# Designed miniproteins, single chains, continued (3): the designs that were tried, part 96

Each design is a single chain, and the fold is of that chain. pLDDT is the mean over its residues in the fold that is shown.

## One batch from the design tools (miniprotein)

Design m11335
Fold by ESMFold2-Fast:
Structure m11335 (fold): chain A 92 residues (1-92)
Amino acid sequence: GTAMRMFDTAREVAPKIAEELAKKYNLTDEQKEAITQKAIKSTGGTGLELESQGIILSDDEAVKLAIELTTKSATDSAVKLKNGMSPDDVIK
């Protein structure tokens, strides 16, 4: 379903995005892991919300949305970490 496709896509792309952001902002491995975990949780959570509302996306639409949301979440998390937010607070 939509949620599963969005979770699978986020799990594939989030580590790659987090690696590039960690290099850009000189983040620790713990901070990089927090970016990855938050992006997967947030993107998959959106997929679950869409399914709960009866919204059906095609596989292509779900993948595109998941990439967009994962990228946005990861970028937002990297800025928060750079500004002194803890990894645990980012994941929450």
Scores: mean pLDDT 90

Design m11336
Fold by ESMFold2-Fast:
Structure m11336 (fold): chain A 65 residues (1-65)
Amino acid sequence: GVLTDEDKELIRKGLLDGLGIEIPSSLNDEEFLNFIEKETGVPKERILAAPDGEAAAKLILSRYK
């Protein structure tokens, strides 16, 4: 799937504020998704299935506790 810049920023803010996880700004879309999967254990396919970046961030946060 294709992530918008707004979707990526919503996910970045959610992970930083909720989990203290900072995602590097230099990553492409595939590297961004692989980073989140590695750090949180949430499969990238589930992140891509979310309707927007806010929903994706909430999904990741709910999985981590």
Scores: mean pLDDT 79

Design m11337
Fold by ESMFold2-Fast:
Structure m11337 (fold): chain A 65 residues (1-65)
Amino acid sequence: SHEAGQAAAERIAARLGISADELELRAAGVASTEGITDGAEALKRTAARHGVELSDEEARLAAAG
């Protein structure tokens, strides 16, 4: 659901010490810079830059929010 995706994005953002909106902006920047078209992959790359590993399930759920 959209609510579950938004909640997942908020949990990931909290782990990185940023807002969910800032996570979205940073992931968009990573996607643009690295030529990534998949939102879940962009989130995983963004989290990895902060030393956080995301599961495929977490990334896909957050990308849906």
Scores: mean pLDDT 82

Design m11338
Fold by ESMFold2-Fast:
Structure m11338 (fold): chain A 82 residues (1-82)
Amino acid sequence: AKLVIVNSKGNEVVIELTEDTDDEEVLKAIEEAIKEDDPDYEFTPEQVEELKKLIRKLKKVPEGVVVKINATELKEFLDGNG
């Protein structure tokens, strides 16, 4: 699957999700997308673990599927679960 993260500025961060994709590379892309909207946002260890769970779930999505997530919605998800 392809993960497309859209921030409030309309910037898109695109990352290819395969079994061989480094989870830390995906985390970095997500962090960059969220920090574009909120540069002062700091990830807790609990939020990083929740992101890793989300990444593992997204890696189960079939190849050729595009998963589009709003960075603001992703931040709200983390704030509610981390």
Scores: mean pLDDT 76

Design m11339
Fold by ESMFold2-Fast:
Structure m11339 (fold): chain A 120 residues (1-120)
Amino acid sequence: SELIERIRAAVAAGKTEEAKRLIAELAGVEEKFIEELAEASVSGVAPTPEIARVLAELRAVEERLKPLAEEVRKLKEENPSISTEEAVKLLQERVEEEVRRLLEEGRLSRLAAVLAIVAA
């Protein structure tokens, strides 16, 4: 969790190289793998089965997380007293719970889990 907050801070500050290093450390992968994953997500071409698997996992988790984002959006619309900061924290907590469940079930790689949590 401390590494997740450091990654979020690096992303918010535009420190792309620091964010990449921290993601690689937390996920237990090499930085080059993250670079190849990013290139494959843009080009639509996966150079290895491992990159293809992580891309498929990210697409699957993104679709699963969309309803959680919509639920938080509705809560904020129905309760204007909820601040944007509170809504973001609620979304982050719900995403972390869902991603942790999928990781425990063996349905996500560590890298896909880290990227999904950071994106929230």
Scores: mean pLDDT 82

Design m11340
Fold by ESMFold2-Fast:
Formats: sequence, C-alpha cells, structure tokens
Structure m11340 (fold): chain A 70 residues (1-70)
Amino acid sequence: DKLKEIIKRFNEGKSTEDDLNYFVDMLLSMPGVTGSDIFFKIPQIRNGDKNTLKNLLIDLGLEDLAKLIK
C-alpha cells in the first residue's frame, strides 16, 4: 500500500524525495514503459502538477491510482 501513501502525500503537497524516487522506479519497472515516457513529466510531477501525474497514470493504464489524485 506504499503507492496509496505516496499519492496521499502528493495530494497534500507533502511529497518527499524518497516518494518521488520510489514512484519513478516503479514506473520504469513496468513492461512497455520507457524513460522517454516519463523523463519529460518528472520535473512537472516534482513541482506538484496533479494534471501531469493523473494523465501519466491514465496513459500507463493505472486508472485506479489516477482516481486517487484530487
């Protein structure tokens, strides 16, 4: 359930570097995901861009996680 904790902290503007690193590593471990799919979005996600994170999750088929973003 670490991903739900990470998204909760993201929603509250309390994301840590460890949260971001864990999230990026998880996405890069997914089949069919390349660094190019994520690289351009990391700075925006790091800055708390909820729309960028939500759209990335939807594009990767992680709709249940995307629904947790306010």
Scores: mean pLDDT 76

Design m11341
Fold by ESMFold2-Fast:
Structure m11341 (fold): chain A 69 residues (1-69)
Amino acid sequence: MTMEEIDAEIRETWRRLAEEAEDPLVLGMGVVAAINLGDVESARKGVEKLLERGYEVPEDILAKVEAAA
């Protein structure tokens, strides 16, 4: 497996967690991982889902998602 293939598999896993996770802890972990991988769109979707459900998102995470848009 190439580094490109490994990177794609990791990104897909964290994208799924950031966009589809029902557990707020898992969703939050997915958002952080997506930000670190440069997947700001999936991180933003996860942040929106957390906020929609009434959870607070750390200002640092919000700033990183907003700065990339």
Scores: mean pLDDT 73

Design m11342
Fold by ESMFold2-Fast:
Structure m11342 (fold): chain A 115 residues (1-115)
Amino acid sequence: SEKLERVELLLELLESIVKGDGEKRRELADKLELPHDSSPIDIIKEALKLLVEIALEKGLLSDEEAKELLKKIENVSNLNELIEIAKELKKKTENDPVLVEHLERLLELIEKLLE
């Protein structure tokens, strides 16, 4: 899936930020067609939006649930609120091992950014 491939690259970009790897950050930002100075918050929001869309396409979310989550993601400005959204999405998608794995990786990376 093109959306899942983009999520994987966004997670790699976020990992480069956590590790302080400026060269890898620039390389991945170019590949994703994102600004080199893209904030962790913007990267996390993009990953969460794509994961919501994948969950909707798989029938794991209703149209109403997906719209509510996307609206929450758009309006959030801090890492702690993004953690809560990611946990909510993980709970709603708990029977899909691929989505759970990506959400667990995202949560791990957000927690490392808070250290």
Scores: mean pLDDT 91

Design m11343
Fold by ESMFold2-Fast:
Structure m11343 (fold): chain A 96 residues (1-96)
Amino acid sequence: SMEELIKEAKELIDKAQEIIDQIGKIVDDLLAGKISAEDALAKFKELYPQGKELVKKAIELARKAKDVRSIVIAGLLGAALTAQEIIIKGLAKKAA
């Protein structure tokens, strides 16, 4: 049903937010000098594909449900992941 698709999309959005929060902590720890650029990149490489797949699946389900709110939220989470990639890769390149 449409309601089940919306519920599943929201659950995937919540999981994507958890990944974004974990990556955000890696960025914060890297900026604070609590973690090396190499360790930050390694952790990011594990989390980032998971976050991207969750966002992709959430958008697919939200589009099937025609739930504009979930499409917008999942899109914003995708943009946040892209911003985190730019930040982590930029900081790692500066450390080299």
Scores: mean pLDDT 89

Design m11344
Fold by ESMFold2-Fast:
Structure m11344 (fold): chain A 79 residues (1-79)
Amino acid sequence: DEIVELSDLELEVLKQVGINERKVTRLQLYSALLQYIVNNSLLDKSSSESIIDVSGTLLEKIVGKRKVTLSELLETILS
């Protein structure tokens, strides 16, 4: 399984959903991101395209924009 190394900002976000290690698997990252989105009610229901509204969160600082897909968010952290 591929290991992902989290930045300090990414780790601060994901600590809220139980990630306490800088190195995680891609599956752990995906599961943690989904849990964070659900816990913070970030899913934008105005769109049928599974858009996540990250406005005003630390995720906005990570991705540099207010609305993203889950796939785009994952790829940003993986890059």
Scores: mean pLDDT 77

Design m11345
Fold by ESMFold2-Fast:
Structure m11345 (fold): chain A 68 residues (1-68)
Amino acid sequence: SMDEVREVIESAIRFFRTLARSYPELAALAEEAIAELRRLQEEGASMEDVQAVMRRYDLRFREALAAL
């Protein structure tokens, strides 16, 4: 449901904010992820779309952490 999608997006945004506080070097990437999640929320995106974006940012964060 849309309510479930909203809860997942809100939880993901909180997660990325926490991650940015723990790793200031990743703050820009976290803000990018948050902005994209907010856009998905505004567009009424599906759970599949949200999960695809989350997987993409998981990969990018793992690559960024490996480069530190």
Scores: mean pLDDT 85

Design m11346
Fold by ESMFold2-Fast:
Structure m11346 (fold): chain A 91 residues (1-91)
Amino acid sequence: EEAKRIQELGDKAVEMAKQLIEKAKELAKQGKTEEAKKLLEKVARDSRELSRYFRELARNSKDPEASKAAQESAERLEKIAREAEELLKEL
């Protein structure tokens, strides 16, 4: 069940980060550009830190399914970090 727990943890982190990106987009729409920037900076940083954590977990896991779930979570979080970084460039 380790793989399932890792997948659930990754899914929760990804969904939370996506919600924060949507909140940042809404703040930018309201002219709250500095608040939007701070939120996107936090999402990019936190997502990169979590991606690194999952990458280490994948490397150290002896369970192939758990390793795969961790690698997939790391890749998804890295993609979110890049999305937040691109949105920062537009503000």
Scores: mean pLDDT 88

Design m11347
Fold by ESMFold2-Fast:
Structure m11347 (fold): chain A 67 residues (1-67)
Amino acid sequence: SAADARRSALAAAEAARAGDTAAAGSGNYQMHKYAPTEEQAEAGRKGAEAAQAGDAETASRWSLLAH
């Protein structure tokens, strides 16, 4: 659901700010899974890719923009 996608995105953004790239990546993946629109899915995809590469700051930015 959109609410679940938003919660996952916010959790990922918080994890990224704390420097927990693994948790940030997991949250972005869940956001992408629950994103109801193609634009949100694309933003979640970019966030997940950044988190997987270890760029927590970029991942948190995309996660926040995805909802």
Scores: mean pLDDT 63

Design m11348
Fold by ESMFold2-Fast:
Structure m11348 (fold): chain A 67 residues (1-67)
Amino acid sequence: SAAVQAAMRQAAEEAAKKYGVEIDPNAKDVGELVIRTLNAIREKAGPEAADEAHQAITDAAVQASGG
């Protein structure tokens, strides 16, 4: 849904800011944006940081879906 996509985008932007990585403006959709953001975090801050960011994005999506 649009609400889930907006929540995922916001969480990805917050994670990017937290770890000092840039959001890719050329991402085709929210899923690609999330993947690119998590890859950038993994490269800069390591796999544990990427896992934490992935969890935060997942939690935001679940919350926006009403669960």
Scores: mean pLDDT 84

Design m11349
Fold by ESMFold2-Fast:
Structure m11349 (fold): chain A 82 residues (1-82)
Amino acid sequence: SPAAEAAAKAMVEAGVDPETARNAGQGLVGSPDADPETAAGILRGAVDAGGTKEAVYKMAEGMREQGNDASAEAARKGAELL
């Protein structure tokens, strides 16, 4: 998915390993209806691996640019709980 790839790229650029970054991006794209707590849970592995709130906002921008507004909004809401 282009949206999942864009999300993963943002986390890798923040220093998160590629596997953890891909898992977070795929989890968000697979959960467009995620509430903020569920989205924060999906992001936990990437955050524990060094992902920042700023990196999560960049994930959201990347997903939105690829046309996945729902997953982008879920990521932004999840970031507020981090």
Scores: mean pLDDT 85

Design m11350
Fold by ESMFold2-Fast:
Structure m11350 (fold): chain A 90 residues (1-90)
Amino acid sequence: SKKEILEEIEKIMKEIKEIGEEIQELYNKNPDNKEIEKLMKEAAKIYEEMVELYNESQTASLKELEEILEKLREYKKKLEKIKEEMKKLA
């Protein structure tokens, strides 16, 4: 149902916030690392696009919500990959 998909989107957004906080900590601990800075900028861009999708989800149709949910899941995987790359560089 539409409500169940919106609840799943809310859950993914909370998980993304936690990943974003870990990325921010890695960046803050490594201020002179240019490769970590580049990854932080990539993560920030993905996060911006995810916030836009979340805002769109609040007025979306059921079909649009399915597409938004799939895209948010893909972006979450990209953020997790960025976090792991940052850990290797730290």
Scores: mean pLDDT 87

Design m11351
Fold by ESMFold2-Fast:
Structure m11351 (fold): chain A 81 residues (1-81)
Amino acid sequence: SEEELLSALDTLEEELPQLEELVRRSTDRALLERLLRAIEDTLVQLDQLKQRYPSLSARIDALKRRLERLRALIREKLAEL
């Protein structure tokens, strides 16, 4: 439902700062690789949701931008490990 989708977006937005800090501090390759996969999967889902719910486009774009920055950070960290 749309209500469940809004709740999921709220939860993801609230959890992002903690996830960003976890990525910043982690040197666990296996954890970083799992987080990278999860972020890439989430980005695909957000693209599909944006097409179905144009009213949420600006919110989804802001969330995608944050996840894309986090993905870039994980890739950088994995290259250094």
Scores: mean pLDDT 86

Design m11352
Fold by ESMFold2-Fast:
Structure m11352 (fold): chain A 76 residues (1-76)
Amino acid sequence: MAPSVEELLAEGEVLFNKAMFAENVEEGLKALRELYRVYLQLPEEHRAPLLAYLQELADRHPFEEVRAEARRLLAE
């Protein structure tokens, strides 16, 4: 059964925190890619909160590799 919008938004918040507080590039990239997967599962009209999280990771993540990957994903 497909997850609800509320469940996807809650999962996205957890994944955003995992990405932002990742101890290394690999963990940050893994959490970012999982966040993007959840973002794509949302109906377009409900994507704005997770889009804001992806933009925050692109702009503010401590690792450049995570910022670059977030910018790449947002360009798709």
Scores: mean pLDDT 86

Design m11353
Fold by ESMFold2-Fast:
Structure m11353 (fold): chain A 79 residues (1-79)
Amino acid sequence: TQARDDEQIRRAYDALTQAERHIRLAEAGVRPEEHLERARRALDQARRAAEGLSNPDTRDALLAGVDDLEARLRAVEAA
């Protein structure tokens, strides 16, 4: 339904925003282990919300955003 998809899209965007914020703080050297853990949890939430979407184009776009932030998170972990 439209309402369910709108809620899942909102949850995915909120989680992606949280993940990006935590990754930026870790990149800045602010409690990196704690912020990377929080970013990982937020990315898990974003992925689950996106996977629940009925529209494949919107789902795939959001999942691509998750993958991009996961790659960025791994780069911070490797540094």
Scores: mean pLDDT 87

Design m11354
Fold by ESMFold2-Fast:
Structure m11354 (fold): chain A 75 residues (1-75)
Amino acid sequence: SELEREVDRALAIMGLAILSKIPEVKELAQKAIDALNAGDYDTAIEYLKQAMEKASEEDKPLIENILKLVERLKA
């Protein structure tokens, strides 16, 4: 439903806001937020994949969960 998509979008933005406080992935998280706000899910996914490559092992599960949310929004 549209409500389920709105919840997934809100959760993705919240997760990205948390990522934006991590210096190593801050710029990528901000770019992913901008892409999500523009409805550009492919660009948001690419920035999240780049964030996975730069993130510490402790931060990777959060990025993985956000990526799954954005992939659901694209479907």
Scores: mean pLDDT 87

Design m11355
Fold by ESMFold2-Fast:
Structure m11355 (fold): chain A 62 residues (1-62)
Amino acid sequence: STLEENARRVAAAVEAAGGVAPLGEVMRATGVSRATLSRLARAGLVALSREGDTTYVAPVHA
């Protein structure tokens, strides 16, 4: 599915960044939207965390 494809692209970009990356960097590297990243987080496919005004993206391991 497109959701799983986007999850794989996001995971690859985050891994390339050392396991965690700012939301804006992930969006720029993968072309996925903020809305898509929110959907991935709701589906349990990525983890989002906030540090002040910055949101970070990390992969979810089963």
Scores: mean pLDDT 80

Design m11356
Fold by ESMFold2-Fast:
Structure m11356 (fold): chain A 100 residues (1-100)
Amino acid sequence: APSPQQQALARIIQLLNEIKDLIEELSKETDPLKQSILQARILALLSEMYLLARIHQLSPQAQALLDAFNRNVTQALLNKDYSSALKIIDDTQAQLQQLQ
């Protein structure tokens, strides 16, 4: 059976895919209210990722990668640089999939 850490990592990869879809939707959204709703959903998923990494005691490498991800993606979103935010997600997913 997969370890709790392996299950948490798999869930985090799913959350990254959900965040990617929301950022792609946000990049095309022109309604300020819908933009605010999408931003709130993204923040909720980022919070879930943070809790999963800590509660299930992911490796120091995985935690450091996710901490860097959260800082970099949050900065890109604040700057409305959605292309950079999507690239940060793709890079983070690739690096996480290489972790055991």
Scores: mean pLDDT 88

Design m11357
Fold by ESMFold2-Fast:
Structure m11357 (fold): chain A 97 residues (1-97)
Amino acid sequence: SEVEKAVLVELALAGIYFKKYEETKDTVYLTRAIGRILRAIGIEISAELAKKGYEAARKDLEKLLEEAEKELERLREEGIDEEKLKEYAEYAKEALK
């Protein structure tokens, strides 16, 4: 689904930033990684509220999905395929343990 794809993209971005933090120890990357995790949660919450008929949540979901699609296009241009997206998303999940 588009929601699952958008969540994967946001988690992959979080994983990329967590990896940059481990490489540089620059806390700006940790902050960015956490921000991407919060966006993934926001997509899932907006999707559930949209299913219940909340118009504002539907509009929020549409914007979040459009932003995730733009990020996906950028990542593909940078050579990050679907397998790498899944690897980065898994890295983010491991970093949160």
Scores: mean pLDDT 88

Design m11358
Fold by ESMFold2-Fast:
Structure m11358 (fold): chain A 65 residues (1-65)
Amino acid sequence: MEPHPLAEPLWEAFKDVRIKGADEAQNRAAAVELAEGILRIMRATGVLSEEQYEAAVAHIRELAA
């Protein structure tokens, strides 16, 4: 499985999200939600196909694990 080229840059953009009073697991969940949100917008606007969206989401979740 080839990693999607957008997954790593999006994860790098959001991986350092820190919510006051949140633990590391909550911060990781927030970072994943932000990255997936951007991918959903890109899919909705036709920048990503369904296949590319699914691959990028899967790769972000692997990076966050």
Scores: mean pLDDT 78

Design m11359
Fold by ESMFold2-Fast:
Structure m11359 (fold): chain A 81 residues (1-81)
Amino acid sequence: SMVEETKKELEKIIAELEALRREAEGVDPELAALIDRFIAELKEAMKNLSQFSDEERKKLVDQAKAAVAQARKLLEEARAA
């Protein structure tokens, strides 16, 4: 189902964010904390995923992907400083 596909995609994104959080812990603890908060928010949204519209599910995935890209950028900037 579309809901199950979205759930699997979000689970993959959460795994990427968890990896980025671990990398950030030694470099930028504030960034690590921000990533942790976003992971918690995504996990909470996933509990109600079946109640979301198709557009809301797509927007959630797009926002999660954007968060991964932003976290990678901020981590690279922190390492370069």
Scores: mean pLDDT 86

Design m11360
Fold by ESMFold2-Fast:
Structure m11360 (fold): chain A 82 residues (1-82)
Amino acid sequence: MEERLRELLEEIRRRAEEAARLAAALGRDELAEQIRADGEATVEYLEELSKTEPLEKVVELAEEAARRAAGLAAQLRAALAA
């Protein structure tokens, strides 16, 4: 389970960086910085939460965050293709 959380936090970071790069490619530099900042804040929040909350609960929140990050990257990829 702890390994699962580590994998999810890494996925959130990777998806945020992908989305930020796509936003920058669209000429949206401010959005790119916001995406990076939000990704970092989400990871830090989940790492802190893992110290006090049951690991299963933190994993559920991390899975939701990873799903949202993947969705944002997909939206930005679609925008570049359009």
Scores: mean pLDDT 85

Design m11361
Fold by ESMFold2-Fast:
Structure m11361 (fold): chain A 62 residues (1-62)
Amino acid sequence: EKLFNEAKALVEQYSGDFEQLSTRIVFMPGVGNKTADIIIQKLKDEKLIPADFQYQRPLIVP
């Protein structure tokens, strides 16, 4: 998926700054909290971020 490929590029760019990475993913155009969760899950599945990483989403009202 296009958004996942953009997220993979962000992983390379941020090189272990997973808090910044997760924030950038949430605020990608067309990505909401649910879509960001799916992307982060795929990144964990691909072993691009730690499987035990738990980011705090920006507090966005539903």
Scores: mean pLDDT 67

Design m11362
Fold by ESMFold2-Fast:
Structure m11362 (fold): chain A 85 residues (1-85)
Amino acid sequence: SAEELIKEFAEKAKKAIEEAKSAEEFIEKLFKLTEEYSEKAQSSEEITLIQKMTTALAAAAKTKSAEEVKKILEELTKKALEEIK
């Protein structure tokens, strides 16, 4: 389901934030996840939500701490789940 796809993407992104040693490494991991989950998506709307989350997270990673990026991920995930209901 779209909900399961978004939740799984978010959990993998959170792990990437925690495991990455730099903003650059996180962004590389994030784009790889975006490709993987875009391929798993069943609709253009799901792809759009994943891309929107990716763009916001990549931008945040350049200027924010890992803890702040995690909070942004939580908010983006909540908004994406509201969008697909």
Scores: mean pLDDT 86

Design m11363
Fold by ESMFold2-Fast:
Structure m11363 (fold): chain A 59 residues (1-59)
Amino acid sequence: LRSALARALRGTPLSARQAARWFQRLAGLEDDGVLDAATRAALARFPLSVAEFVAMVTG
């Protein structure tokens, strides 16, 4: 999940920032769009498929 999601985020710079912000909001973190330590820790705890995450933030 984490590695595949990181690859997806890196492949689309603008969409990557939006995806990070949406994930941060879902995790209750500051939605600055940066993959900081807190965001990466939340990604490790959030069991969500890459497809579901991408659909959620791009839909």
Scores: mean pLDDT 61

Design m11364
Fold by ESMFold2-Fast:
Structure m11364 (fold): chain A 102 residues (1-102)
Amino acid sequence: MKEELDKVYEETLARLRELKKKASPEVQALIDEVEAILRDLYNRLKEAKSREEAEQTLLDGVRRLQAVLDKIEAVDPEFAAEVERIVGEFLTRVREILDKWF
């Protein structure tokens, strides 16, 4: 289970880093904020001791991610859509992993 989360996290970071190469410096800084939130979320999910704790951690992470995605949309709506798709796929895969852990 932890190995599946590690893989999902690493694949998501790789996709964001490829996207970041095409971004303006302002959007690159916002993608760095997304990466920081994903790292915090990933670390907290690995330490979660219950389904309820993991769900709360995920909800808090989603709220933080949405705030940064809104900032990207204000600067570059097309890049915001691509980042949102990558983040959305990450969150969907994390949900599937949590269903296997608990």
Scores: mean pLDDT 86

Design m11365
Fold by ESMFold2-Fast:
Structure m11365 (fold): chain A 67 residues (1-67)
Amino acid sequence: DLDELGKLALAVREGKSYEEITKIVGEEMAKSILKVVELAPQNARDVAGADDATLARLEALIEKLKK
């Protein structure tokens, strides 16, 4: 959901690892949110105010999930 997306974006902005993020929102929710960001990256920018650095970190986490 959008509230969990905001929590994820804030944690990524703070430089938290994927493991730390899953402790905050849970693994299933983290995977679901990262999938939504992969399909609609503008949502992270518009909803969470994510800057380019935060979006780059989200993209790196999405790449890790693909493996």
Scores: mean pLDDT 64

Design m11366
Fold by ESMFold2-Fast:
Structure m11366 (fold): chain A 105 residues (1-105)
Amino acid sequence: ERERLLAAYERGREEGLKNPEKAKEEALLFLHDLAFNGATASAEEIAHYLGQLDGAYEKGVLTEKDLRRLLFYLMNSKHGALLRVLALLGDESPVLRKIREMYQR
């Protein structure tokens, strides 16, 4: 499972590096819908969008406001597949490491 999630994440990261603004907008909308609008998703889809966020973050297009918004979506989601992705890929993701730092303060 971890290998399939990592592969999906890596594909998303490449998209985030190529089109960072679009990747950011798509991933944040997806996570908002997952947290608040009853959307469902596979762990692979979630890993892909996490990759898009990390690619966009590496390109410097994620603002502190975007990171706080992401933290809010993650704190309000109880989606099992999301929790699994966070457990398996949390240490691989620069964005998730940054969010953990913000939460601990």
Scores: mean pLDDT 80

Design m11367
Fold by ESMFold2-Fast:
Structure m11367 (fold): chain A 97 residues (1-97)
Amino acid sequence: MRLEELKRRAEELMARLDAGDYDVIPEAIKVAEELMRAGEKELALKVIDHVLRTARERGDLSAEIQALELKAKVTDGEEGKSYREKIEEIRKKLENS
């Protein structure tokens, strides 16, 4: 996907996630990964935040973990460490369910 098309698709996917379209989560994760590789970290983080909110609203712990793993890759230092700690907490909830 060209960068301009990727940015347009990111905006469409964020709007669909805001509307509660749960089915676009896997595509939104892929688009966020492509944005990260293209150096568009700020837009990638916005997409990830929309995925994270939708995953939490649905109780989808697996999607929440995937979104937090991407956040950890984009962020360094204490913020990245905080996301990795949250991933471990969610994994423990999955094990105790």
Scores: mean pLDDT 79

Design m11368
Fold by ESMFold2-Fast:
Structure m11368 (fold): chain A 100 residues (1-100)
Amino acid sequence: MSALERLEQLAAEARARLAAATSLAEAKDVAWEFVLRVMGIVSRLARTLSPEKQAELEAEVTALVTEFAARLAAATSIAEVKDVFDAFVARMRALIARYS
């Protein structure tokens, strides 16, 4: 399974859990658990790259996760958590595609 295929599978699973979420705290937990699982994909991809490309990928992922964490902390509704989640998935898809 490619890194992109695994990302899309994890995103679909997380979206289903977000659709079932009954509280803001639950929705934020689902979104954060998704990010931790995506870091597993990034780690495996990084191991296939040169040290220079690994450093570039690490810097870009760190920036995306930092932005995600700030936006997730600011979210005050399940709908806002879903928007933050979808934006993160779109940006991670583009990032992984560049390094795959």
Scores: mean pLDDT 88

Design m11369
Fold by ESMFold2-Fast:
Structure m11369 (fold): chain A 88 residues (1-88)
Amino acid sequence: SAMEEELRRVVERQLEANQAVADDPSLSEQQKRVFIEASLGMLRIWATVNDIPDDVLVRVLREALAEREAELSPLTVDAWRQEIARLE
């Protein structure tokens, strides 16, 4: 659906932004964690406002993570897996 395509674009953009935070050498590990977790919270709110069911959000998050997992820092992977687990 058009909404699922929009969700995929938003999720991909979010993953890229979160990885940029994880790659930033000027940030502490604690700052990176807080920023990534806050951004995932905002993504969840955005999904809720757009009436996207949790099962659809989980599926798109899993697909995006699986596609790029080899290129992602453990910090990004762990934060995203934790959010997926929370939504299930």
Scores: mean pLDDT 87

